# Designed miniproteins, single chains, continued (3): the designs that were tried, part 110

Each design is a single chain, and the fold is of that chain. pLDDT is the mean over its residues in the fold that is shown.

## One batch from the design tools (miniprotein)

Design m11828
Fold by ESMFold2-Fast:
Structure m11828 (fold): chain A 96 residues (1-96)
Amino acid sequence: SREEIRKKAEEFVDYVLKDIPDEKFPAELRQKVIDLLVDAIENNQPLSSLFAPLKKLLPKEPYLRIASVLNFFDRLGIPASKFFEYFKKLKEISEK
């Protein structure tokens, strides 16, 4: 469901940007990033479709952090529909 995708997008954004200060990533930008992720995944758009919208929306550092993760999975051929599943696995490995 869209709500389940949103929850996963929130978990993703909060993890990747956990150390970015509010001045660089305020709640309004967080909401817009989550909306972009939800729309792309719900509509099965390629992860690469997110690079241009995110670059326009975000300051350099938050953009580079999100874009580097998306680019990693995009280059592996991971479809948007499986992105959060693979991200969760990567997160679990990195926390060991």
Scores: mean pLDDT 82

Design m11829
Fold by ESMFold2-Fast:
Structure m11829 (fold): chain A 68 residues (1-68)
Amino acid sequence: GKEEAIKTALEALKKIPTVSEEQLKEAEEILKNIDDGEKLADLAHKLVMYAKLGKVEEMEKLLEEARK
């Protein structure tokens, strides 16, 4: 469910050394506020993908857009 998807994404992000504790907290808050399962899965996937690629600026942009 939603809780498991969020936990999986956060654990994946925690393993990436370029992701800060502040970014992890922001991602958790944003993901918890998404009620649409498809939107949540898409955002979680993109956040982990950009973090793995070292695209920190793209990850920050996704977080900013998701807060709206």
Scores: mean pLDDT 77

Design m11830
Fold by ESMFold2-Fast:
Structure m11830 (fold): chain A 93 residues (1-93)
Amino acid sequence: GALANEILEKLDQLKDELETTTDDDEILTLVDEAEELLEEALKSITDPDIVKEILQKYLEIVLTALKKATDPNIVLKLIAHSLQTIGLILDLS
């Protein structure tokens, strides 16, 4: 529906911003914004195919952040988020 498309578009915008970001604090802020969008989607969207698509887009953002982050504490947090997200995607597959 319209909500799912809007969330996916916003996640794509965050990924684009993340690709040009070099500061670890800004990387964390963008990932936190993506997580808020994911939480809104999980509360509102019940279609498992759409939920899986949103989880896959969120995972792309986390993995992009992980490639750029240099702070060990942020890196470990992003690894944990990626593993949790992969688990959720597999449960929907």
Scores: mean pLDDT 86

Design m11831
Fold by ESMFold2-Fast:
Structure m11831 (fold): chain A 86 residues (1-86)
Amino acid sequence: HMRSLRARVLRIGATSITIDIGSSALSLGDLLQITHNGRSITGQVTRVGRDTSTIRLQLAAGDTPASHLGLAVGDVVDLRTIADAG
């Protein structure tokens, strides 16, 4: 089955994004691939709420989520689980 999660970006931090998917689909420590406009990055879930989650991104030195992925608040990103929290 080919299920990709899609989430709207609610906030962009220096090394993180907040998205509109919460604990029903994501868990603390989940390792995700985040894709936007054909660019991708690995991130780890660092906070999970009921309807929102924060993902810390594995950025190269000097990069931001906005510059690396071309992200703006309100954009939709594709999420794929790489590894579950163990």
Scores: mean pLDDT 78

Design m11832
Fold by ESMFold2-Fast:
Structure m11832 (fold): chain A 85 residues (1-85)
Amino acid sequence: GPLEKAIELIKKGRLGEAVDIAVELAREGDDEGVVEIAREMKKYIDKSVGFLKISGRYAIEELIRRARELGREDTARRIEEIVRE
C-alpha cells in the first residue's frame, strides 16, 4: 500500500516522493501512517552525511509544514518530537 511504497522510496533516498505520499495519507486522516513515514525518514537522515542529511532535513521540515497546512497539528507536533530524538 502507500505506506509500504513510501518506506521503499525512503530506503532509495527518494524522500520528496515519500513526503507526497505522507501528505496524501494526512488528507485521508491516516495520522499513524504519516508518523511511521516520518520515523523512517528520521532513520535515513540519522545515518546520512553531507548533502543527503541536509536534503533529508529539508524533506522532513516540508512534511511538518504541509501537515500543519492541512490542519493536522497533532501529527505535525509528533513529527517534530521524532526530529528532536
Scores: mean pLDDT 90

Design m11833
Fold by ESMFold2-Fast:
Structure m11833 (fold): chain A 95 residues (1-95)
Amino acid sequence: NVNVLGISPAQVRRAFRIASRRLAAVAAANDGRLTIPQVIRAVRAALRAAGLSDAQVDAAVRVITQQLRANADADGRLTFDTAMRAIRTALESIQ
């Protein structure tokens, strides 16, 4: 509850759908693997498209980045499924 950023459940669901579609395409082009910078770029775009302010986007990206780093391999890469689970966990923590 201390991580509530004033982001609505509808905005979270919209951002997650946009990020999922974008990241699925990036993963398909990269043997099913994603770098943290690729995920963050797609997530920032998805959050903005969902109507989040720049401050909300920056705060959400910080939490998402922590979850991505915790789940990345030694090369800083994630599978699509691992990246999407990390994003979901982070967004659920800030609702």
Scores: mean pLDDT 83

Design m11834
Fold by ESMFold2-Fast:
Structure m11834 (fold): chain A 77 residues (1-77)
Amino acid sequence: MKDKLIMQGYILASKSAEAERQGDLKKAEELRNKAIDLLKQAGYTEEEAKKTTDFAIALGKRHGQTLIDAIRRELEG
């Protein structure tokens, strides 16, 4: 199911944002790349997957975990 892959991508993006907040840039990059790969598997183009992942990471950095959790719930419900 595409929705499950998209949700997993958003979860990895939120984890990437948290790793970046902790200063673990290597872990943040690994998680970002994994999120992009999952979105590509869901049918996103490389550019769309990158843009969506970077948007989710930016939301995680600016608004914290609560907003990323809200996005996850919307994708599942």
Scores: mean pLDDT 76

Design m11835
Fold by ESMFold2-Fast:
Formats: sequence, C-alpha cells, structure tokens
Structure m11835 (fold): chain A 79 residues (1-79)
Amino acid sequence: MMEEKIERLAEELEEAFLKQLEVEDERVLELIREKAREVAERIVREGLSERERLQLEAEAYGEVLREIARLKKEKRAQE
C-alpha cells in the first residue's frame, strides 16, 4: 500500500538525517521528520528514479541544514 511505503521510507530518511546531523533538539527533530515525509511522499507518489530520489534527498538535507543554521543564528542574536 502506498501509505505504508511512504511511512517506511520517511522513517528511513529521518534516521539517515539524524545520524548525519547528530541533532537532539525537538524542533529540529520535527523539521527532519516533516522533510523526510515530504521526500518519501514525492518519491513513492511520483515514482522517481534512483537518481531523482538521491537529488531530492540531498536537496531536503540542504534545507534542513539551512534551517538549523538560521535557528542557531536567531539563538545567538537573543543571547
């Protein structure tokens, strides 16, 4: 079933991002989960090729990194 495949892939992508980013902040964890699900949904729904999937994963990872940097900058500005 499509939904089961999306959830499974989203969980795998979330774990991959967490291992690479080593983040424990709840807000960042929520963002990673949302991005992982978005990527997984597009991969499964649109039937993306392996190359297209890797590009989408890399782009989502980049977005997470940009948001982490933005949040860190905001935190420093308030300190």
Scores: mean pLDDT 76

Design m11836
Fold by ESMFold2-Fast:
Structure m11836 (fold): chain A 69 residues (1-69)
Amino acid sequence: MSAEEEAAFRLLEDLLVSKGMTPEEARAFVDELRAKGATVEDIEKLIRELVAQGAVPSEESARAYAAAR
């Protein structure tokens, strides 16, 4: 997996936890998307939707994602 893909998946997991998922539920969700062959574009769409719903990423995951772009 590329650095961009890895950073996007980490950011998505962090946003899901922010929305009320447990860390294990968020990890399972991300692992399922990974298994289904989700693209970076698919993950970015989910990230945008979660942020629009009020999800807040950690500074660490947001910086990693920005740096990988």
Scores: mean pLDDT 77

Design m11837
Fold by ESMFold2-Fast:
Structure m11837 (fold): chain A 117 residues (1-117)
Amino acid sequence: AAAEAARISAEAGAESDAAAAELARVAERYLAERTPELERQFELGVARIAALQVATETGSREVREKLEELVRVAEENNLEEKAFEYFVEAQGMVLAGKPEEEIIRFIEEAIEEIKKE
């Protein structure tokens, strides 16, 4: 429903804003102290923002459920880094104005690629 989509979008948007603020703090620390730990925190922050922005833009429960499935399948196959790449790509599709159906299809195809291993 429209109300549910708006709620999902608003919640993801608030989480995205908080994640962006934290990523900015991590980036400042990484710039001052170039450590492998801060680099990993920065990369994780980018991936989290990408996933949240896809959810924010679509307001879709289906998109959130497909992203959760992608994470689970990636963990099962020890391809978590690949999942992060797919989250970033999905964010690019959102920014390019791709329709929700195309974004969902991309996530489903990503899940199948991970399963092929």
Scores: mean pLDDT 68

Design m11838
Fold by ESMFold2-Fast:
Structure m11838 (fold): chain A 97 residues (1-97)
Amino acid sequence: MVEKIKKEYEEIARALEKGDLEKAIESARRLAEEISRFSEKVDGAPKDITEPLASGMYVSAIKSIKGGKEEHLKAAKKERELGKKLVKKYEEKEKKY
């Protein structure tokens, strides 16, 4: 389960590096679906552990639109860092169940 979440956040970061907003949004949508599936399969999983990842992805996408190449690269970096932190929380919750 967590592996799909990890894949989607990396796809968002790569799309942001390229300035491909449409692809970043599509990957963010898939990420939200994977987070929803995780919450359904992990009984009692708190949404507050999983939902911040999706929020971070949308913020990075918006910043990518407003800035040039430099901001795209910064958004992608921040997204990868945020994704790594939040993926650890998902992994901890998955191990519990």
Scores: mean pLDDT 63

Design m11839
Fold by ESMFold2-Fast:
Structure m11839 (fold): chain A 73 residues (1-73)
Amino acid sequence: SGVEEARAAIEAGDSERAGELAADPDPEVQKEAVRAAARSDDPETQRAVLGAALRSPDPEVRALAAEALLAAA
């Protein structure tokens, strides 16, 4: 599933794939990517995911990305 792929890509440090999944048409996949990136200590993967999620058409996804950025600051 897209949710499992998002978690696996972020855990593997695959920043390109993680960024693609953060822009997935399913907002549940986007939200899982943000949550997984927030738990990751890989700055490139976190940057790719949060950058894509902040541009999401879903306001809940954008809010989660903003919260993750505030926690990292």
Scores: mean pLDDT 81

Design m11840
Fold by ESMFold2-Fast:
Structure m11840 (fold): chain A 66 residues (1-66)
Amino acid sequence: SPTQEQLAALEETRKRLQDDLAQLEKLYKKALEQGDEERAALYQKGIDRLKEQIERTDRQIAQLKA
């Protein structure tokens, strides 16, 4: 059904966003360990953006399941 196809696409998007988030969190931690505050701030901004996108995707998934 169209709903199942939309759910599958959103779940794939969520997985990609989670993978990107995990990678940025590793880079953020490394920047902090190296004392690179400017690079850490850049990665933190990316992390915040990805978290917002994941929350938005989760809301869309919840709406389709309701």
Scores: mean pLDDT 89

Design m11841
Fold by ESMFold2-Fast:
Structure m11841 (fold): chain A 55 residues (1-55)
Amino acid sequence: SYIDKAIEYARQGNYGKALSELLQIPGVDVSSVTSLVNDLKNGNISVEEFEKKVK
């Protein structure tokens, strides 16, 4: 799934590819997922919290 690939890329520190996978989800809120990935990139949330929020 796009979510599983996004989590895998996030665990690798590849935030650009993580965001790209989330943007492939039909009907996704682009602003919300962009904000979430930026929070992860900036260290405002952990990878574990990111995984919980996208599952």
Scores: mean pLDDT 84

Design m11842
Fold by ESMFold2-Fast:
Structure m11842 (fold): chain A 94 residues (1-94)
Amino acid sequence: KKSIEELIKEGEEYEKQGDKALEAGDKESAIKYYKKAAKNYIEAAKLSTDVKKQYEFLEKARKAAEKIKPLDPKLAFEIEVEVGVEELRLAVLK
């Protein structure tokens, strides 16, 4: 399985690929890359034991969802819900 550092690096690379696809007018590819970025950030948050890093990674996922929102509001909402569930899990765990 990928390390936290690998997940974050790949997520940032996916965001850049999404930005390039959007600039080229390829909304479908942009959505796919932003979704992959958000997924990597959420997985990194789940693997992290550092609460500050967990919140930082969830914030990155939320920003990726915001980039998806004008292209696919349903998918953006699904990612925002997943982020919210992880934030609640962190709040009740300690």
Scores: mean pLDDT 85

Design m11843
Fold by ESMFold2-Fast:
Structure m11843 (fold): chain A 78 residues (1-78)
Amino acid sequence: MKIVELKATSGGTGSAKGEGTLDGKPAEIAVSAGSNRPGTPARVSVKVDGKTYVGTGTIIGSEGAKHLVVALSSLEEA
């Protein structure tokens, strides 16, 4: 299972974008969800290693007020 961690630079309760990591690799990340609560379905866009990927996952938490963590269930090249 792949993990996305986003350090939010902009966003609301469950929708944010900024710099983050995909399994520890630096990436540009955007997350869209209805809430930041654990268990909420999320849509994710990841730009890593010069490629863009889109996928779906579930919010598993936030690391402080500005961080969002998503467990990916799918990820494919856009």
Scores: mean pLDDT 74

Design m11844
Fold by ESMFold2-Fast:
Structure m11844 (fold): chain A 69 residues (1-69)
Amino acid sequence: ATPEEVERLRQILRDYVAGKATPGEMGLALRKALEAGVVDEVLSDPELAPIRKMVERGRADGAAVRAAR
């Protein structure tokens, strides 16, 4: 992903944190970041800490499932 795409995704997630975007829009932005391999880069913004914590919990759960296989 380009720096412009990363900033666009950050803006959508900041809008969600500010109450200006829906959970669906937030979920789509996170999915786009994951597909582009830039989710950690997008979530490095301190304003996105609540979303980052949610994604970190999901990753921990996913890693536990893979380790249990």
Scores: mean pLDDT 74

Design m11845
Fold by ESMFold2-Fast:
Structure m11845 (fold): chain A 83 residues (1-83)
Amino acid sequence: MERIPVPRLVPGRGSWQDLLETAEKVLEMVKEGKSSEEIAEYIESQPGLEVRFIDVDVENEEELKELMLRTYKVIIRSARDRL
């Protein structure tokens, strides 16, 4: 079982703009083949954001990467809609 790191707003600390910029950077990291550990560390380094993990049942690294790309495209669209 694999886990996808996703950024979440810390109530009262983060903004939707910060979430959007972080998600766009993470999308590029996923395209570059960065590990879930590196992505989680990057998210945790952002003020006002926390990392959450989504458990996923994928058979291989290619499926994980594809699911991460789709997940981050949804996060980016959702964040833009809230700005």
Scores: mean pLDDT 83

Design m11846
Fold by ESMFold2-Fast:
Structure m11846 (fold): chain A 90 residues (1-90)
Amino acid sequence: SDREELRKLLTELLSQGFGVLRDTLVSAFEKLGRPESAKSLAAAVKHVEALYKQGKITVEQAADAITDTVSHLLDDDGASLSELIDELRK
């Protein structure tokens, strides 16, 4: 599913660090014409990073939380999710 592919891509980005994940996602959302969602996403990634660094969640839970946030910011729309995945693969 697109959601499973998104989680895989986010896990790969997260392995490079929260900063790489944040900057890549923000850039992708801005390119898709969603600058307000990009700002919300940056704040959400910062919150998830804080929870992870405090030892309150695992890296897998961090990836799940960011996947959920991305899906919600795209209004759970499959076409928008597919466009984001294509942008992240570039």
Scores: mean pLDDT 86

Design m11847
Fold by ESMFold2-Fast:
Structure m11847 (fold): chain A 59 residues (1-59)
Amino acid sequence: SAAERAAAYMARAVEAARAGDAETAQKYGSLGAALAPTSELAREVGERAGRALREAGLA
């Protein structure tokens, strides 16, 4: 489903951020948010990706 794809991109964004790859994390975060079937899920994807980037010192 679209929600499952959004969640998968969110997980990949978090993984990329933890690996120090800010570009890939931002790309997957954006894709996940764009695929999210609701504004609430899109916001969650953005928040989780952004938080992972901040925790990694990349944002």
Scores: mean pLDDT 83

Design m11848
Fold by ESMFold2-Fast:
Structure m11848 (fold): chain A 75 residues (1-75)
Amino acid sequence: KKKEIIEKLKELFEKIAEEARSPEEASKYAKEVEELVEELKKLLDSDEVLDIVNRLMAEMVEKQIEREKKEGKLQ
């Protein structure tokens, strides 16, 4: 169960990094992320959940920055 939730979170963060072009589009995924994080909190200690989320968030941010640089939004 926890492995499936972690994989869904990872896939969702990757989708956000690739597809979300506005805060409104990003907020569409925020609810799903929140629901998956709450499910993880039921299965794992808060510290473990935080470590997992932080790792996935860092990977998402890296991909999002690279995308924005390629689109000419960042230098």
Scores: mean pLDDT 73

Design m11849
Fold by ESMFold2-Fast:
Structure m11849 (fold): chain A 67 residues (1-67)
Amino acid sequence: SLADIQADIDAAMEEIRRAVMDITGKRVIEKYPQSEPAYQALSEAMLKGASREEIDALQQKLEEAMK
């Protein structure tokens, strides 16, 4: 069913997002150590499907930390 397909897609997307966030986070933190708290907050919000407003605020904070 469409619902079963959606559940499978959601599970696969979650796994991919988690792996990408982990790898990307390590690279960002290595280059910009001060960005670690901001990156972790953003990655958690994105994986949880937080609101656009919350994600935008966290993205701005990360950009500031990455100077």
Scores: mean pLDDT 78

Design m11850
Fold by ESMFold2-Fast:
Structure m11850 (fold): chain A 96 residues (1-96)
Amino acid sequence: MGSIDKEKFDLEVELGVLEIQLAVNKVAFERAKKRGDIEALKEVITDLERIAQQFKELAERAEKLGYEEISQTARDLHQEAENLLKEAKEAYEKLK
């Protein structure tokens, strides 16, 4: 029986919050794209740039602390956020 690892718990919570934010932005992107809403696409792009950076930073912090599973999940989600960001930028350029 170990004490609760506060550091690991905080990283898991941060990962979960970012994953929810990525999921929300996937929905926002599809709606903005369908409606041709250029301003909504700009907001999605700004949010995805922040989310991608935060996943990258979380992955690096988790790796330094030896939390390999959290680090790997954050890297996978970082790649997913970068892919969605690329699609959002392409949609924005097509609609403007």
Scores: mean pLDDT 87

Design m11851
Fold by ESMFold2-Fast:
Structure m11851 (fold): chain A 94 residues (1-94)
Amino acid sequence: SLEELREEIERLLEEAKELAIAGDVEGAKRVVQEMLDLLVENGIISEEEGERMYRGVAERLEEIGALEDEAEKRSAAELLAGLMLHEVRQLLEE
């Protein structure tokens, strides 16, 4: 269902955020790819849109991973996750 899809996406975004905060950039990228693949599989976005979103988010995750200050890294990861959640919720609305 759309509700189950929303719950799964929110779970994956939280997982990606925690991985980014922990400095696991590759793990965060993998979870983001899983989330985008799920949106493509359910017809919410096209494969091309998913690739563009992944590219932008992967670049931001690399920037976050390069931060040496743990508080700044946490704030940046929380902001990125919040922006992604907002965008995904808009895509899932009728």
Scores: mean pLDDT 87

Design m11852
Fold by ESMFold2-Fast:
Structure m11852 (fold): chain A 88 residues (1-88)
Amino acid sequence: DKEEELRKVIEEELNKIFEVIKKAKEKVKKDPDNEEVRKEAAQEVIDTGNEAAKKLEEAGVPPSVAQAFKDIGNDVAKALLEGKEIHG
């Protein structure tokens, strides 16, 4: 089932980006006044979102779904850099 294969790839990438976001939040929370730590954490989230989008595009997932992963990465990175509370 092609639809099931695409769903599995999406779920795998969602789990990966959420784990990276969790680790990024923990890293920033440990040293909230350190701008370098925030920049590193933000970059890790951006890179993970971009890698997920590329993998999804290669798997034949619709561009809108791939873009959503980039958007998640960018939104979380922005929140980390601004020192805002991140929900999700």
Scores: mean pLDDT 82

Design m11853
Fold by ESMFold2-Fast:
Structure m11853 (fold): chain A 77 residues (1-77)
Amino acid sequence: MEKLGEEVVERVRRRAEEAGLSEEDIKRAVEAARRALPLVAAEKDPLKQQQIALEVAFEAGVSAEGAGIVVDVLLEA
């Protein structure tokens, strides 16, 4: 995984912390971001990027708010 990927994952963690999510939700959001990042980066269609990020966040058990943060950060990258 590229060095840039770690920065994106850290951005997800910071936004989740700012939103006041639980430590467990933050950990799940970070895990989802790590898994989704290479898949989102390989996709050029923004709608498919959103779908990938949401699906991975759902599989990781992220809260609805945390899933929104993961999608937002990954689409900004």
Scores: mean pLDDT 80

Design m11854
Fold by ESMFold2-Fast:
Structure m11854 (fold): chain A 81 residues (1-81)
Amino acid sequence: HIGQALEHLGRAYRELLRTPDSKEALKYVSQAVDALSEGDLEKAIEYVRKAIEANQSLKNPSQEALRHLEEALRQLQLAKQ
């Protein structure tokens, strides 16, 4: 589950790099990855949710990034059990 979450976070980050004004969402994805490297699953879930919110607040949200962020969130929630 953690490995799949990391893969989807990486894909979301790549899509956000192509998305205008996405700096806040990129910051939260990076913070989620850092939290996972520290073993802080709850913090990672919080940052993924913030990344989703930041993306959805954009004038033109990235639908592809949203898909990957939602899948990352699902995998992290499964890892927490």
Scores: mean pLDDT 86

Design m11855
Fold by ESMFold2-Fast:
Structure m11855 (fold): chain A 99 residues (1-99)
Amino acid sequence: DKLYEEIEKRLRKEAEEAEKLWESLDEDKKKYVAAEYILKQTPKKDTPAYKESEKAAKELLEKLKKEKGEIELDEDMKKILEVAEKAFEAALELEEAEK
């Protein structure tokens, strides 16, 4: 009955936490997190657009490794990915609840 309000509050909190963590990252770590997130989500959506995003993400990770050396997933990056996944799930639930 309160599904919409609960999902909306969850989205707000998770987005706020992700934004704070994201702002703490340098540009290279931001790119790495974005690429990893795309790679993690693309298998859930079998579309040409997602396949192109997957390819671009792989190319970005390879470029970062070549230019900056090994970028390892640290605790902040892992937390951002976790929160971003939950926010994505909540956004899908919100879209279904709005129907």
Scores: mean pLDDT 69

Design m11856
Fold by ESMFold2-Fast:
Structure m11856 (fold): chain A 89 residues (1-89)
Amino acid sequence: PSEEELDEEVLLALALIQLAIMKHLPSTPEDTRRLAERALEILEELGKSKNPDIQKEAADIAKEMAEVARQAGDNETAERFEKLAKEIE
């Protein structure tokens, strides 16, 4: 794979790791916000991919992160992920 393809695969793996952390660790709104900021940066980059499978995975991860943020009580962060997912779609 090219350097660009490797970067996208690495970013996808990092986004999945962030999602797993958010789902499985007890989250305060503050913890969710900190994890969300990094995840948003990663998912924004993945959303620019020319690969539709990468774009779809990024949107799906963003939707799951939005749900986790809402369950943690951070509606502002949830809305940010929902908006990003819609923009990628």
Scores: mean pLDDT 76

Design m11857
Fold by ESMFold2-Fast:
Structure m11857 (fold): chain A 82 residues (1-82)
Amino acid sequence: MEKELRERIERAEELVKSEDEQTALDGVETLKEVGLAAIKLGDEETVKRVLEVLEKATKHEDPRVAEKAKEALEEVKKAAEE
């Protein structure tokens, strides 16, 4: 896993834990962007980590954050299968 991508995942995971809806949504969007970038780079370890964090985010108490996480998870999974 590239260090920069790992650091972006760690920051995004902290954002997703925020009680602020917009901050949590920004975290989910960042995870999606990192996942898509990792797929293009062939970084399977980073893709796996992003999918794990997004799957946890689908259980978020805010239904808007949970729904965005489900959409991001599905998009990253589809891109990984192409």
Scores: mean pLDDT 81

Design m11858
Fold by ESMFold2-Fast:
Structure m11858 (fold): chain A 96 residues (1-96)
Amino acid sequence: MAAEKAAEVVRGNLEAGFSGRLAGGIAEGLGRIAAAVGKLAGGESMESPSAREEQRRGEELGRRAARERGMDEEGTEEAGRGAGVLAGGLQSLYSA
């Protein structure tokens, strides 16, 4: 599922020593690229029900990964937000 892949990207960046904000920012950037490619390829938009569901799941899994790595509340929310955007973008790409 897209949400699990997005959470793995955030977890990997946190394991590499990046802050929650930086890990979240990297995931968000990748998610926007994935969404653009998916849309061009005829995939569903990030606003589709399926993409929104994956975004919500990605946010929760990303927040969990950040908490497990000892991120503060702000870093946890930024990591979750980025994971959500990546999950939505990947869902758009996978639906193409």
Scores: mean pLDDT 84

Design m11859
Fold by ESMFold2-Fast:
Structure m11859 (fold): chain A 92 residues (1-92)
Amino acid sequence: PISLNEALTKLYELSQTSTTPFGASLNESVVFQDLHGILFGSSPPLTSPLRAVSLDPETQTIAVEGDFPPGTVLHVFDIDTLTGRDYTLVAA
């Protein structure tokens, strides 16, 4: 697995080159703090590089540095529980 920050960089790069305006643009196994899963996209697509700082699994939020629209979510499939989860991005 790669770090979430490596995955966010790659997701941003794919968002710049993708012809798909919606949906999964990245399928990478990621690990970040208590998160173990497959990151398969964001809604909306990332328009700027982001850096994850912290994760709150109870509220399903990820604090990030960078510019993003309010309400942006990361789509993650937890491979341990076999459950899809959306993590809402919040400003660090």
Scores: mean pLDDT 77

Design m11860
Fold by ESMFold2-Fast:
Structure m11860 (fold): chain A 125 residues (1-125)
Amino acid sequence: MREELLREIREGLRAVLDQLEADPVAAPFRQPVDAEALGLPDFPALVKTPVSLAEIRARVEAGEITTVDEFAGLVSRMYYNVLLAFPDDDPLVAQAAELYQRAMALLRPLQAREAARLAEIAAAE
């Protein structure tokens, strides 16, 4: 991808992340899970790839996330980790589902923009 597209995607992902972090539904997901504080001794055994919004932000700022799909994959992993660690009737599961839906809605316009920019670049080269 061209450097300009990479910058535009990083700026767009940063804006999405700012909106998600500001959302009250995101409160349990802003920082890494404290398994001891939550009474989840099996959490490290169940969740091999822990993900929080703070970890996603660190990777975006480091330039490690270069596509909308990579970002969406991390949000999906965060939701899946909650499904692995918590009972289906736990309010945190519903909260994680709501955050996931809000994230996918915010990413959809950016994903369309990325696809359009990639098509323009391909047509020019």
Scores: mean pLDDT 80

Design m11861
Fold by ESMFold2-Fast:
Structure m11861 (fold): chain A 73 residues (1-73)
Amino acid sequence: MTVSDILDEYLRALAAGGDPEELRARALRRIEEISPSPEALELARQGLELTEELWRAFQEGRTLEWARENLKG
């Protein structure tokens, strides 16, 4: 199983109405099993948190507002 496989499973479960906190914890455990690097785990956690924020913004119809706040260069 690759990190991409774990992320795909996480995204599908999140879209299906799963608990974001539980799904994030599960995904991080799986990533730790295949890449036990503390740096990689920290980056993965940040990516999952950003994905949750984007998903919430999408559900609230605020995807553009989220992008402006988080992707401001």
Scores: mean pLDDT 73

